# Designs tried in a protein design run: designed miniproteins, single chains, continued (5). Part 81

Each design is a single chain, and the fold is of that chain. pLDDT is the mean over its residues in the fold that is shown.

## One batch from the design tools (miniprotein)

Design m18814
Fold by ESMFold2-Fast:
Structure m18814 (fold): chain A 94 residues (1-94)
Amino acid sequence: MDDELYEGLKKALEEKKKNKEKLTEDDAIRLAMVVAYEMLKGEDVSSEVSEEILKMAELIIKREEIIRNSSSKKDAEEARKLEKEVVELAKEIA
């Protein structure tokens, strides 16, 4: 994830939180992407982040690591499984 995407997603999510809007599945995934970026940069993650969002962030990091380090069909299938787990966790949060 690039810095511009990170800043845009973080701002949009903070605006929804300020307005007390319920997070959609897409919003939960975007929040997990923001958290994953912060974890990879060594930034402090907010204490308000749920265990489910932290789990999704870990899965996103694992998927990105697989994609960067391998182009094999088996690794592509594993990355796809991790993506499905992220979507299922997002459904639980929304």
Scores: mean pLDDT 76

Design m18815
Fold by ESMFold2-Fast:
Order: C-alpha cells, then structure tokens, then sequence
Structure m18815 (fold): chain A 89 residues (1-89)
C-alpha cells in the first residue's frame, strides 16, 4: 500500500537496492507488524526505522567497513526487526 511504496522508492532511488528485494523486505515487515498487532501509525514508524537502519548499513558498505551487498543489508535489517517483533513476552 501507500506506506510500502514510499519505503521501496527510498531504498531503490537513494541506495540502489534491487526493487524486488526492497519490496519483498518491506512487505514482510508490514505482514509481521500486522501479525504483532501494530497500528498503521506504528507500522509507518517501523518502516522509518527500517529505512534508517538500511541507510546506516549502506554507508558502512561504501566506507569499506563491511563486505555485504546493499541487498544483504536490506535482508539482514528486515530479519532483525521481524525477530524483534516476534520476541516472546
């Protein structure tokens, strides 16, 4: 939906991430957030956190601090956040 398109465009246009990888990660995050009972407003904040984490990882890639691809940075950030959402109470 609208929130997903904004996040996907930011990842693809600003960081050069493959659109399919970006869209898959964003959709998985939205699904996991809805499963966790988050509101649309909370999902928007989650997507902003995700994009910020990807930006930090992409900057580390450009600085030669890591051997990850931008696509791996996106996947790793999504996995970490989904795990956080599924954390046992």
Amino acid sequence: EELAEEAVKYLTEKFGVDEEVARTAVNRLIEAAKEAGLSDEQIEELLKRFVDEVEKRVKDIKAGKTYLSPEEAVRNAAIRIIKELKEKK
Scores: mean pLDDT 79

Design m18816
Fold by ESMFold2-Fast:
Structure m18816 (fold): chain A 91 residues (1-91)
Amino acid sequence: SEEARKLLEEVLKLALELLKRTDDLDVILKAIGIALRAIGLLLDLEWGLISEEEAIKEAKRLAEELLKITEDEELKERAEEIIERAEELLE
């Protein structure tokens, strides 16, 4: 399924967008950490090293972390949309 890949790609894009909108070093370092983890999970998914269910669960966790570190309302909405879609796929 393309859904797990799309969720991880959306997490990566959101983390990268947060980097463009903040000058807070603590937020920058956390966003970089989330982006790097999303990249690693995308590679693991591509190589069959993780299941789709595991990838979706991790995408949800990363989106929850992004939601905690951003004050930007647009980025909060995007993180919440990723979380909602992941929850629907895990039911």
Scores: mean pLDDT 89

Design m18817
Fold by ESMFold2-Fast:
Structure m18817 (fold): chain A 64 residues (1-64)
Amino acid sequence: AMPAPDAPPLTPEELERIREQAEKVLESFAAGRPGEVTLEVPHNSPEVRAILDELAARAQALAA
């Protein structure tokens, strides 16, 4: 069937997958290989925005 006009919310498993990718991005930053791992975001939601915000802050902390 055709999807609803609004994308369905991400499942807990999909959110976990995004969090794991964010941790991999932080690992690549810590290893001195920024951009080796990227975070792919299917759509913006409050939960995804929170993960991206935490990732950005932690990446900046690692760079300092």
Scores: mean pLDDT 68

Design m18818
Fold by ESMFold2-Fast:
Structure m18818 (fold): chain A 96 residues (1-96)
Amino acid sequence: SREDVRAALQQARELARQFREEVRNASKEEILERFRQRMDELLSQVSDPLLQQTLQILGDTTLKSMEEMETKEQAIDLATLSYEFVTASLLVQQLR
């Protein structure tokens, strides 16, 4: 339902906000590592093979872009946005 989709998107946003708070004081290297770990956890729960491959490509691209970012703040922003999108995609998929 539309209400279920809205709830899933809201949950994804809240989880992304929590991730941002957790990594706020971390080093850039630790941010990259934590993002990789979170992506691995999320991708392991994706049952649709095409969606899993698409989200893996997004995750890999995000990591590469984060490595090229000059500041930790830019890396955190990109990681948070990517994490929100992947989490939302997983939660919406789980709604069928």
Scores: mean pLDDT 86

Design m18819
Fold by ESMFold2-Fast:
Structure m18819 (fold): chain A 86 residues (1-86)
Amino acid sequence: LLSREEIYKKLEEAAELINKGKYEEALKILEEIIESMEKDPELAKDEEIRLEIEILLGVLEIVGAVKKDKELLDKAQKLLERLRAL
């Protein structure tokens, strides 16, 4: 699974993808990070990683709502639920 260093690099990549309008690609990266955190209790407790994911998913929720993209909105909300369950 992902190391903490790899997670920080992937968070930067996800933020850049959001800035480029590549929302589905950003969601895939954020899902991969959450999946790694679900399998690693020490990573799951990293408040900085959790906060950054929450911010990026929150941006994707706003984008989904504004663009009326129900699939993007639903995926972002489901990932936020998984993050909060950690």
Scores: mean pLDDT 86

Design m18820
Fold by ESMFold2-Fast:
Formats: C-alpha cells, structure tokens, sequence
Structure m18820 (fold): chain A 85 residues (1-85)
C-alpha cells in the first residue's frame, strides 16, 4: 500500500471523526442547554474537531489530495456555523 493511499485513508478518518465529535457537541447542547458542564464538554469537542480538521487539511494539501482537502475545508466551515449558532 502506497504512502499516499495511507495518507488519504488517515485524512478521511480524521474528517469522519471530527464530524462525529461536532454532532456529539451539538447533541450535548440540545439536551442540556443550561448545564455548564455540558457546555464545557461541547466546547472541548468542538476544539478537538477543529484541530483534527486542520491536521487533515494540511496533510491532504501536502500529499496533493485535492478532494480530501476541499472536504476538510467544508467540514471546518460547517463546524464554524454550528459553533456560532
């Protein structure tokens, strides 16, 4: 298996995980909107998702994975919108 294929699989894994973390953060905020502990946990999940997507985008750009880099950028924009809501 080539290094580029392994990098593509890792980038896609990071994007999927980041989206899962963002969905969990949104779920916590919906179920416990007035719970400070849930708000803190949601912020930590959003921060982790943002870091993961930034790593994924950089890795995709370095390996010339144009579609994966665009997917990571779209996921970052989606995350920013969810966080601003």
Amino acid sequence: MSAKKKAEEEVRRLIRRARELAREAVRLLREAPDDPEAQLEAEQLFALATMGLSVARRAAEKEGLEEAAEEAERALEELDRLRAA
Scores: mean pLDDT 84

Design m18821
Fold by ESMFold2-Fast:
Structure m18821 (fold): chain A 77 residues (1-77)
Amino acid sequence: SGLEILEKKVLEETEELSKELKSEEKRKEIIEETKKKIKEIIEEAKKKGWGPLEILEKFKKLLEEVRRKVEELKKEE
């Protein structure tokens, strides 16, 4: 389904962003945290009756959050 494709793309982009981190532990942490948030968004969407466009918007905001976290962790070096 289109939703499954979007979920996979969010995970793929998260994995690519995580490669900027030197720490393998931090990379895994970001990926696992993002997986949890994807599930939370999908479950909230089911409870609230969100359509695909609303879910897409939530996924875009999630990716923005992931980018910010990667940049913050990268500055710690």
Scores: mean pLDDT 82

Design m18822
Fold by ESMFold2-Fast:
Structure m18822 (fold): chain A 89 residues (1-89)
Amino acid sequence: MLEELREELVRALDYLKETEPERFIELAQQVAQHALGLLLKMGVSESDALSVIKQALDEDERLTEEERQAILDAVQQKLKELQQKQKEK
């Protein structure tokens, strides 16, 4: 299950980079944030969900370091938002 989601994420990112290069970062950030939400909804821990996304980005040789960092930053922002909602009284 986690490996399939990782492979699907890599395929989605490759497809977006080829078909939507000008909007790639924006769309990739949205796709990665959605993948994080799905993993958490499936009961995957926050650290494991981040690990899966990081591994997908690292596996994708077509991504630059700047693109990987921008996508990871968006995922971390989404995670912080979800953590704040959990701390709400």
Scores: mean pLDDT 80

Design m18823
Fold by ESMFold2-Fast:
Structure m18823 (fold): chain A 97 residues (1-97)
Amino acid sequence: SDLVKEAEEAKEELLKVLNDPKATKLEITHAAQVFALKLIEIKDEEKRKKIIKEFLESLNEEQFKKIEETLITTLERSGDEVTLKAYLEEKKKIFPK
């Protein structure tokens, strides 16, 4: 679906920014917020879970620490508890501490 494609594009942009040594904290924060908001738009729970899993598996621990608070805060502020729960479950499997 177009919404899944938009979430995949937001994921790729966030990964690009995280791998850019010149990226500012503001650019990383903005890309993470966009990605979180695009995840909320996906109504297919399995497709959303796959995108979250593939994203987290693409990160090293240092990259994860740069975006964790922004993703959680954005998802919490959205009020979408289903997406937040899905993110927290996948996070716990890939980055258990």
Scores: mean pLDDT 87

Design m18824
Fold by ESMFold2-Fast:
Structure m18824 (fold): chain A 83 residues (1-83)
Amino acid sequence: SMDDLLQQEEEGTRKAAVYARKGVEYANKGDLKKAQEYALEAGRHHTGAMMLIGISKAFGREKLTKDDIEFIAKMVEEDLKKL
């Protein structure tokens, strides 16, 4: 049902926020490999982040930049605040 989908979205957003925050932290430490792994994991739990990653790949970008990772984290945090 739609209510089940909304509850799943809330759980996904909470999980995505944890992963996105770790992605930003590793990016700030210069560990771009771990930063990308955490950003991709955030995308598995958040539709908006997954779409951004997909668009980036469609335009020939093989790896997320630090700015991309920060933008994903900001989007997930804004969605978390709406819950």
Scores: mean pLDDT 82

Design m18825
Fold by ESMFold2-Fast:
Structure m18825 (fold): chain A 69 residues (1-69)
Amino acid sequence: MLRVKLDIKSSELPDEQEKAEKEVKTLPDDPEAAMEEIQKIIEKLKKKAEELGLDFNRIIQITISYVDV
């Protein structure tokens, strides 16, 4: 069964990284639904970075992988 794994790193947004890590733990087992939720998490992080005047592409590293379990 394929499961989506998300890893988010940000030195400039540690609190938002922690929130995103908690949301990742509640992702659905269906890969398509998981990717939809991941997109929402990314959009929230991008919006927060823009509100703070930070360049999202420079301050946040996102890794998405598929794991067969």
Scores: mean pLDDT 71

Design m18826
Fold by ESMFold2-Fast:
Structure m18826 (fold): chain A 65 residues (1-65)
Amino acid sequence: AREEAEKLVEEAKKYYEEAQASTDPIKYAGLTLRGIGLLVDAALLAGKEVANELAKKYNLPVDFS
């Protein structure tokens, strides 16, 4: 659970980094939404508290509380 959730958060971070590197607002929005979806999947898998902890560890601007 936690290890699988951490993999989802790592993948979400890649989408966030690609979004931040993009100058295209549509690409930025699409990549950000994909990243958010992976963070939601992590919260559903391991619980919102663990997902929040992992998001903070990876410097992602998402909190489920």
Scores: mean pLDDT 78

Design m18827
Fold by ESMFold2-Fast:
Structure m18827 (fold): chain A 97 residues (1-97)
Amino acid sequence: FEALRAEAREALPAVRAALAEARADPSTSPARVELIELALRFLEAVVAGDAEAALAHAEAALRLLFDAQAAKGDAAQLEAARAVMAAQLAELRATLA
């Protein structure tokens, strides 16, 4: 867990910069801005030691990525991505416990 918190602290400045750039770029989709916001909230929750908040933000971010992929009609890639998402959330839950 402490290693994950250290990585989150290191990543925060870059994610904050990415969010500012995304908001400043009028070509950036609202969905991408929301995804970066969820990534920032996830990292902040990890740094704070709030496992439930971190999991909720990670799940919301993965759902947005899923919805974007579903719109492309890639059924086989969607099923593979869904399995990866479930595995990542399970590993994250175990790490944060």
Scores: mean pLDDT 73

Design m18828
Fold by ESMFold2-Fast:
Structure m18828 (fold): chain A 76 residues (1-76)
Amino acid sequence: SDDQFRAQAQQVLDQVQPLVDQGKQAFQQGDFDTALQYYNQAKQLARSLGGPSGDASVDDSDQQIQQIKQQQQKLS
């Protein structure tokens, strides 16, 4: 039973990684609004799956969001 839930959570994590990658690319290109959009979507999906892997993904996304906001603030 736990294996079924773990497999579903892993499938959701596979969806989180492409959003993180798109966020990284947008940030590298200086598109802060698009980067924030993708990291917020990644964070929402990571929250939905829960568990240690989900929690770690939420924390990682939060760190990236904070970095992007700091860069926006410096350019304002």
Scores: mean pLDDT 81

Design m18829
Fold by ESMFold2-Fast:
Structure m18829 (fold): chain A 59 residues (1-59)
Amino acid sequence: MEPRLFLDPELLAKRLSREELEAMLEQYRAQKAAHAADPVRVADLETAIAALEEALKLL
């Protein structure tokens, strides 16, 4: 799969457990903090974080 931030909340909820979604969310939040000087990367990571948060609501 190509390295793209194209997270589908429904697919994430079907493929990953709650624990896996929470772990991935924490990882992306850490990456956002690490890349704070890159606004494009921060925006992409915020999109991924939003998708993961929506997936957690779907379960």
Scores: mean pLDDT 74

Design m18830
Fold by ESMFold2-Fast:
Structure m18830 (fold): chain A 95 residues (1-95)
Amino acid sequence: SHMRQKALENLQQLIELVQRMIRGEGVIDGETWRRILELLQQLRDILGEDSLPPKVRQAIDAYERGDFAKAAVLLADYGLENLLSTLQKLIEQLK
């Protein structure tokens, strides 16, 4: 499926970015957070809102309203390790 392939490509990019941030011991570049938020928006659009945890959905909603600072804080509060686990579970469901 074209949509499945798009979701897999998106998830692979997200997992790589999140893993690099975890290995960097939490040095959070604003451009990296923006890229993560953009990829999460695309993933939501492909898989549907209910595919993502409520706090991740709230972060995307904040970003779409132009509140990048709140979006980044919401994702940081959810946690990079929790985000990685969520993304890995989604990939398992699609592969």
Scores: mean pLDDT 82

Design m18831
Fold by ESMFold2-Fast:
Structure m18831 (fold): chain A 76 residues (1-76)
Amino acid sequence: MESYEKGLEALEKGDKEKALEYLEKAIKENTHSNPLLAAEAARKMAEIYEEQGDILSAIGYEILAIGNEIDAEWGF
């Protein structure tokens, strides 16, 4: 949770590089314990990459978000 909050704070301050670092950490820390939070962090990373024109990275993180949402729903 703290890493996700720090990622959002960095994004609000316009520090996209720091935002990506904290959001990636939030994904790693939450993939098994809170997959919905990991999915939310992945979606935020996808949005940042899309804004930067990195569509392939954006798609990758969107797929990761969907995977984490499925894990949360079905327990896989």
Scores: mean pLDDT 78

Design m18832
Fold by ESMFold2-Fast:
Structure m18832 (fold): chain A 60 residues (1-60)
Amino acid sequence: GAMAAMRQAVADLFAQTGLSKEELKARLVEIGLTPEQAEAIANAKNDVERAKLFQEALAA
């Protein structure tokens, strides 16, 4: 379903190196997250916090 596709797309983004915070934020908004959610995820301190924020965004 749409949620599974979104999870895969975000997993691919997190696996990539060289993406800036701006690029990551733009890609998350394209996937369907709000700008606020995308900014929080892009500014996460580490991958664990980023994954947590992403899961919270999906639950909303």
Scores: mean pLDDT 72

Design m18833
Fold by ESMFold2-Fast:
Structure m18833 (fold): chain A 61 residues (1-61)
Amino acid sequence: SLDDLVAQLQRLAEQQQRLNDDLAAGEAAGTLSPEQRAALGAQIDALGQQIVALGRQIDAL
């Protein structure tokens, strides 16, 4: 349903915000390895793609 899609979009946006906060905190603390930074970046990018795709799906309704 539309409500389920909107709820899913909100959850993905919240997850992306948490990962962005984790990345910023890790960079500020100097605790991130290059591998950890790359992994967080990839997760943020993947969530961004899911958000865009889901937004387009909602717009098509």
Scores: mean pLDDT 86

Design m18834
Fold by ESMFold2-Fast:
Structure m18834 (fold): chain A 77 residues (1-77)
Amino acid sequence: SPEEQMHLAIEAESTLTLIRMLLWLTRQYGENVQEVRRKVNEQLEYVRQLNSQITDPEVRARINEEIEEVRKELEEL
C-alpha cells in the first residue's frame, strides 16, 4: 500500500540520518573507528533490505544514492 511504502521510505531515511550523525561524531572525536565501521556496515545492510521492499523506482534510486554517499564517507574513516 502507499502507506506501507511511505513507512519503509521513512525508516530507511531515518536510519541513514542516524548513520550520518554517528559518522560526523566519529570524525570529531576519533575513537573506536573500527567498531563504528562495523556498526555502520550492519545498519547500511538493514537499509538495503528496506530498500529492496520499496517498489517506487524514484524513491529506491534516491535511497541507493544516499547509501553510496554514506559508504564513501565510511571509507574515509
Scores: mean pLDDT 86

Design m18835
Fold by ESMFold2-Fast:
Structure m18835 (fold): chain A 67 residues (1-67)
Amino acid sequence: MKIYLAHPADVPALTPAQRAAYRAAFDELREEIKKMLEESKTLDELGEVSVQAAERIRALAARHLAA
């Protein structure tokens, strides 16, 4: 899974300030997802975390890319 839609580098229309905020939020979300993956003990839980991660990444992009 590549999360390039959430990468600030893949959204050149963002201002420098928006890119900095987006990068910080993205890095924070990434660390949160890593913790969720580490707490998962079964493949079913890993699959559920992957779905939640995708949803949170899309929400992050919507918040930072919206006017």
Scores: mean pLDDT 68

Design m18836
Fold by ESMFold2-Fast:
Structure m18836 (fold): chain A 60 residues (1-60)
Amino acid sequence: MAEVQRLLDERDELVRRGVAEAGALMAQPEKRSEGMDLAMRTGEEAQRLLQEARRLEAEA
C-alpha cells in the first residue's frame, strides 16, 4: 500500500513538472524539439512508475 501510493505520488509530481517545463520549451519555436523530447521522456517515466505500482499491487 504505502509503496504503491509513493510511486503514484512520484508520478503525479513528475508529470506536473514535466508538462510545465515541456510546455515552456514548446512555446518557443526554436526549442520545440527539446520540449517534445522532454514530454516524451516524462511520459515514458510516468508510464513506468504507473506500471510498477500496478504490478506491486497485483502481486501483493
Scores: mean pLDDT 81

Design m18837
Fold by ESMFold2-Fast:
Structure m18837 (fold): chain A 96 residues (1-96)
Amino acid sequence: AEQELLEEAREKYEEAKEKGWPEEEKKEMVKELTKKLLMTVYGVSEEEAEAFIAALEAGDKEALLAYARKIVARLEEQGADPAVLEESRAAIEAEE
C-alpha cells in the first residue's frame, strides 16, 4: 500500500512536470499527497498532517523534527520493525 501510494505520487509528479504545470499547482499536489501518505500509512490525524505540512512550508526544522519523533513513537506503539525504528531515529538525529 505505501509503495503503491509512492508510485502514484511519483507518476503524478512526472506527469505534471511533462505537462508544464505551474509551480504552485505542483506544490499543492505534493502537499495533498504528503497529507494522504501521513494519514493512510502512519495513521496520523488530519490535524497532525496539516500541522506537519505547515511546518514544512515554514521551514521550521525544530517543529519538523518534533513531528518526525512523534510519528516514530506512534510506529513503535503499533509494533513496527525495530530495525526500521532505529534507522528512522538515526535519520532524525543526523538532521539535528
Scores: mean pLDDT 69

Design m18838
Fold by ESMFold2-Fast:
Structure m18838 (fold): chain A 72 residues (1-72)
Amino acid sequence: SAALQAQIAALEAQISKKLANLDNLSDAEIQDLIGLLDQLGGLVAQSDLPPDAKAQAQAILDATKSLLEKKK
């Protein structure tokens, strides 16, 4: 839906802004960023993307979360 696409775009913009400032984020802010990645994964799962594309997106999100956890 258009509403779902708008939510995904808004969340991607928030994530991109935080990633651009990653070196200035506190441990708590990194945890918030991990939460945003989880929300993005949930929205992607609700989208009309093919199952393979959803699985690939989830794998990338999971890898990114793992890297962020190790930065704390």
Scores: mean pLDDT 83

Design m18839
Fold by ESMFold2-Fast:
Structure m18839 (fold): chain A 95 residues (1-95)
Amino acid sequence: TAAARAYAEKALEENEKRTREIQERLRRAGEEIPEARGVFENMVLAADQVLASTRRLLDEAAGGSLQEVRKVAAESQKLVEDMERAAEAVIARAE
């Protein structure tokens, strides 16, 4: 439905914004800690894969009910949150 599609697009926009913010922090950490740069660069790539996966899930759910897309959006947001926490833990440990 149009409502389901609009909800999915908004959820994807939020996921993309959060993913890019954490990728910027990872890149800065790699500049500050050159010895760990490869680890941070790999995490940036992993974050791109998480975002791509959430995009696919949301796009598939957008063809269904609004209830279904809300559930998938919540699950996709959790994946982004888990990635943020993992990235923050690695940055804190490396500092």
Scores: mean pLDDT 84

Design m18840
Fold by ESMFold2-Fast:
Structure m18840 (fold): chain A 104 residues (1-104)
Amino acid sequence: MKKAAIEKAKKLMAQLGFSQDQIDKGVDVFEKTLDRLAADPDMDMGELARLTMNELRSKFSDPDLRYQAAQIIAYVLAGILPKERGDRLAGHMHMMAVVDKAES
């Protein structure tokens, strides 16, 4: 599961024109998000979104790259989570990414 999800995220980042260094940073954030889910499968999706956005802010100074990376992570996770949890994560990630970009 983890390897296939990471490869999908890499492919999507590459398709959107991310450089290798930007892909490596996005993958690091995504791996940490997957590890948090593995440690606590019942964790709140809003809290997971908040922690993921904080990691993206630490790795990317460009708000457009944070926005794109957040959408990719949410999309890939929504594909592997139960529908209700995936939809909640995608909603929280999208709203947080929109606010982050507007505040930048």
Scores: mean pLDDT 86

Design m18841
Fold by ESMFold2-Fast:
Structure m18841 (fold): chain A 106 residues (1-106)
Amino acid sequence: MSEAQKIAIELLEELIKKEKDPEVKEALEELLELVKKETDEAVHRELVQVLSALQSIKDPEMKLIVAKAVVEALKALPADASGEEKAEAIRNAFEEAVKKAIEKKK
């Protein structure tokens, strides 16, 4: 296991442990399973950044939108995509989800 993957897993386990919303917890648990299956270090490094940012989100609706978007981005990754392309897709999905969550909040 890479150092970045270990950090991402530890961040996710802490987020899951502290989460009180059952839908957010379910999305985070699904994300944890996907992170464990991912082998690319560039994706692991991007996930550390995204998960660190997710820890700063206090609004449960925004957290749910963002967590689900990252899960869907990981599921939609092309099998033949480079680690950098995968990392960019995850970053873009995170940024778009944050934007959509803000728009939903007025």
Scores: mean pLDDT 81

Design m18842
Fold by ESMFold2-Fast:
Structure m18842 (fold): chain A 75 residues (1-75)
Amino acid sequence: MDAAEARLDAALAEALSIIDQIPDQVLRDKLRAQVERAVEALREWYRQGKISAAQLERALADMLESLRIVLASQS
């Protein structure tokens, strides 16, 4: 398996773990669906050679940071 595929799977798992800490169920369900779609889009773009590994890592890092900010605002 490509290291990028493992990173995508790890980032999705981390994102879902952050989302599961949000007390609002409606917000959790919305963010879960958005994150799953975003990770799948990034996976396909990477597989098609439309984005570099560096662009993929930046997008995943930005996604995780945004989720941490949302979690902090909900605490």
Scores: mean pLDDT 84

Design m18843
Fold by ESMFold2-Fast:
Structure m18843 (fold): chain A 83 residues (1-83)
Amino acid sequence: MAPEGKDAKSAYIAAGAAEGLAGIALAVAKLAGGGEEALRAAEEGIRKAREGLEAAKKGNYKEAQKLADEAAEYAARAARALA
């Protein structure tokens, strides 16, 4: 189920990393009182990361990379809302 090839592997790893970051941001927002903006951004980041992982599983590595990048942007937005 892991994709073959260097680019495919990179997209899959990127999507997984983005999901992890968004999950941490969501946990921090819920537990530390990061407010609605941080919570919503983290939730959207998780959604995008999950879509990216699904795209990677289906061999759509370009879409997976795009969704991973979007998820990382939402995770960064959640972190900024917490600061």
Scores: mean pLDDT 71

Design m18844
Fold by ESMFold2-Fast:
Structure m18844 (fold): chain A 64 residues (1-64)
Amino acid sequence: SLEQQIADALRAAVDARDAGDRKAYEEALKRLADLLSQALGEPVSLEDAERAVRTVEAHREQRA
């Protein structure tokens, strides 16, 4: 599903950041931006995708 693909892309971005893999992080952000554009029916930038990753991370930090 589209929701599963978005979840996978978010996880890939977080994992790439934790590993310090810049290339994998950029690839995950590009996938996430495309998937979010499809889900919302409007253009989503790489900056918007990065903001989504930061929101997920902030939520995890709050739980920790």
Scores: mean pLDDT 79

Design m18845
Fold by ESMFold2-Fast:
Structure m18845 (fold): chain A 86 residues (1-86)
Amino acid sequence: MPSAEEVREIIESKLEEIREAAAAKPSAEVRELAERIVAAIEAGDAEEAIRLLGEFSEHAAEVFASLSEEERKVLALYIRKRLEVY
């Protein structure tokens, strides 16, 4: 079942993989893409958020399209918190 949790896990797993490899911070490309995804979700631009998530993972884009507006907001807050930790 598609959920905000599945999209969060996909994004988190990718950022964690990059962080393990680099030790200090995620790659600039992954961070920039994540920041753009958060901005699109916060702006209510579902089309842009789906497009950007598709660049990250086709599955994440499909899951996001099935999320409610409230679940999308929770996902944006989660991604933003992950970016703050780095």
Scores: mean pLDDT 69

Design m18846
Fold by ESMFold2-Fast:
Structure m18846 (fold): chain A 82 residues (1-82)
Amino acid sequence: HMEEERRRRARELVEQTQAFIDKLKAEADKGTLEQKIKYYRAGVEAAENTAEIASRLDPEEAARAQQLKTEMEKYLKKVEEE
């Protein structure tokens, strides 16, 4: 029961973080360079926090959150190179 609940909580957290990041990406697409940087940084922060929490709950979900962080870091780097 506890193992299933921890995995479910981790999955819900990662899903919520993915939805938040998707909204940040949509806003960044419409924004100025400064807004893009701000939104992508917020995405990296959100994914990092989620990966840390998920690492205590479920390693597979933690890996997924880490992947989200890596993706957002790539977007941030591309924008910073403009």
Scores: mean pLDDT 84

Design m18847
Fold by ESMFold2-Fast:
Structure m18847 (fold): chain A 113 residues (1-113)
Amino acid sequence: SSKEKEAKEYLKATLENILLQLKEFLKYAKKDKSVSEETIKKVEEIIKKVEELLKELDSLSVEEQIKKMEELIKYLEKVAEELKGKDDKTAEFIEQQVKILKEAVKKAKEILK
């Protein structure tokens, strides 16, 4: 349906933007001596998960895309919690991405009504 196409395009555009922000963050984090190797690896793992989801996205139904986004949100929330008190700036950055993804999922569900 036209609503499903609109919701899918919105979710894809949001995820593509998040990937760009993560890659930009990683470039600066790698140059920052205060950022631990553990934090760098966690951000790299997030990037891999987002890239994998983007590769499969067009083959998924809109309901499957929403479920995958909700799973990604839960994963990011866990990573942010693990980084609190260890790397607060990275935790805050990941929490911002979580907020964007939650708003995108909410908007996609509204489009489908």
Scores: mean pLDDT 89

Design m18848
Fold by ESMFold2-Fast:
Structure m18848 (fold): chain A 104 residues (1-104)
Amino acid sequence: SRAEQLELDVLVYTLSLSGELYVLAQQEPDPEKAEQIRQISEQFIKLVKDALDGKITIEQFKAQVSQLLAQLQKLGVPQQSLDRIQSIANHIISLISQYYKEKS
């Protein structure tokens, strides 16, 4: 179904987001900062799941993504990487919005 295809697309973009954060953590020379990046990655995955499950709204997802991006910025993650993560998150938001329309 269309809903199943949208769910798969969300999972693909979630994998892409996880991969970006994995690379950032591996490139981080400070082990404490690297661990914080990994924890932020787990929080992003949980947010995607909560949004797909209807536990949070799209607006709540956007707000929490902005908070996680601010945390990554404080950890010294480059703006180019933050922009890529925001782009992936925006695709996930679009796909989840379409998914809700297909289920209604």
Scores: mean pLDDT 86

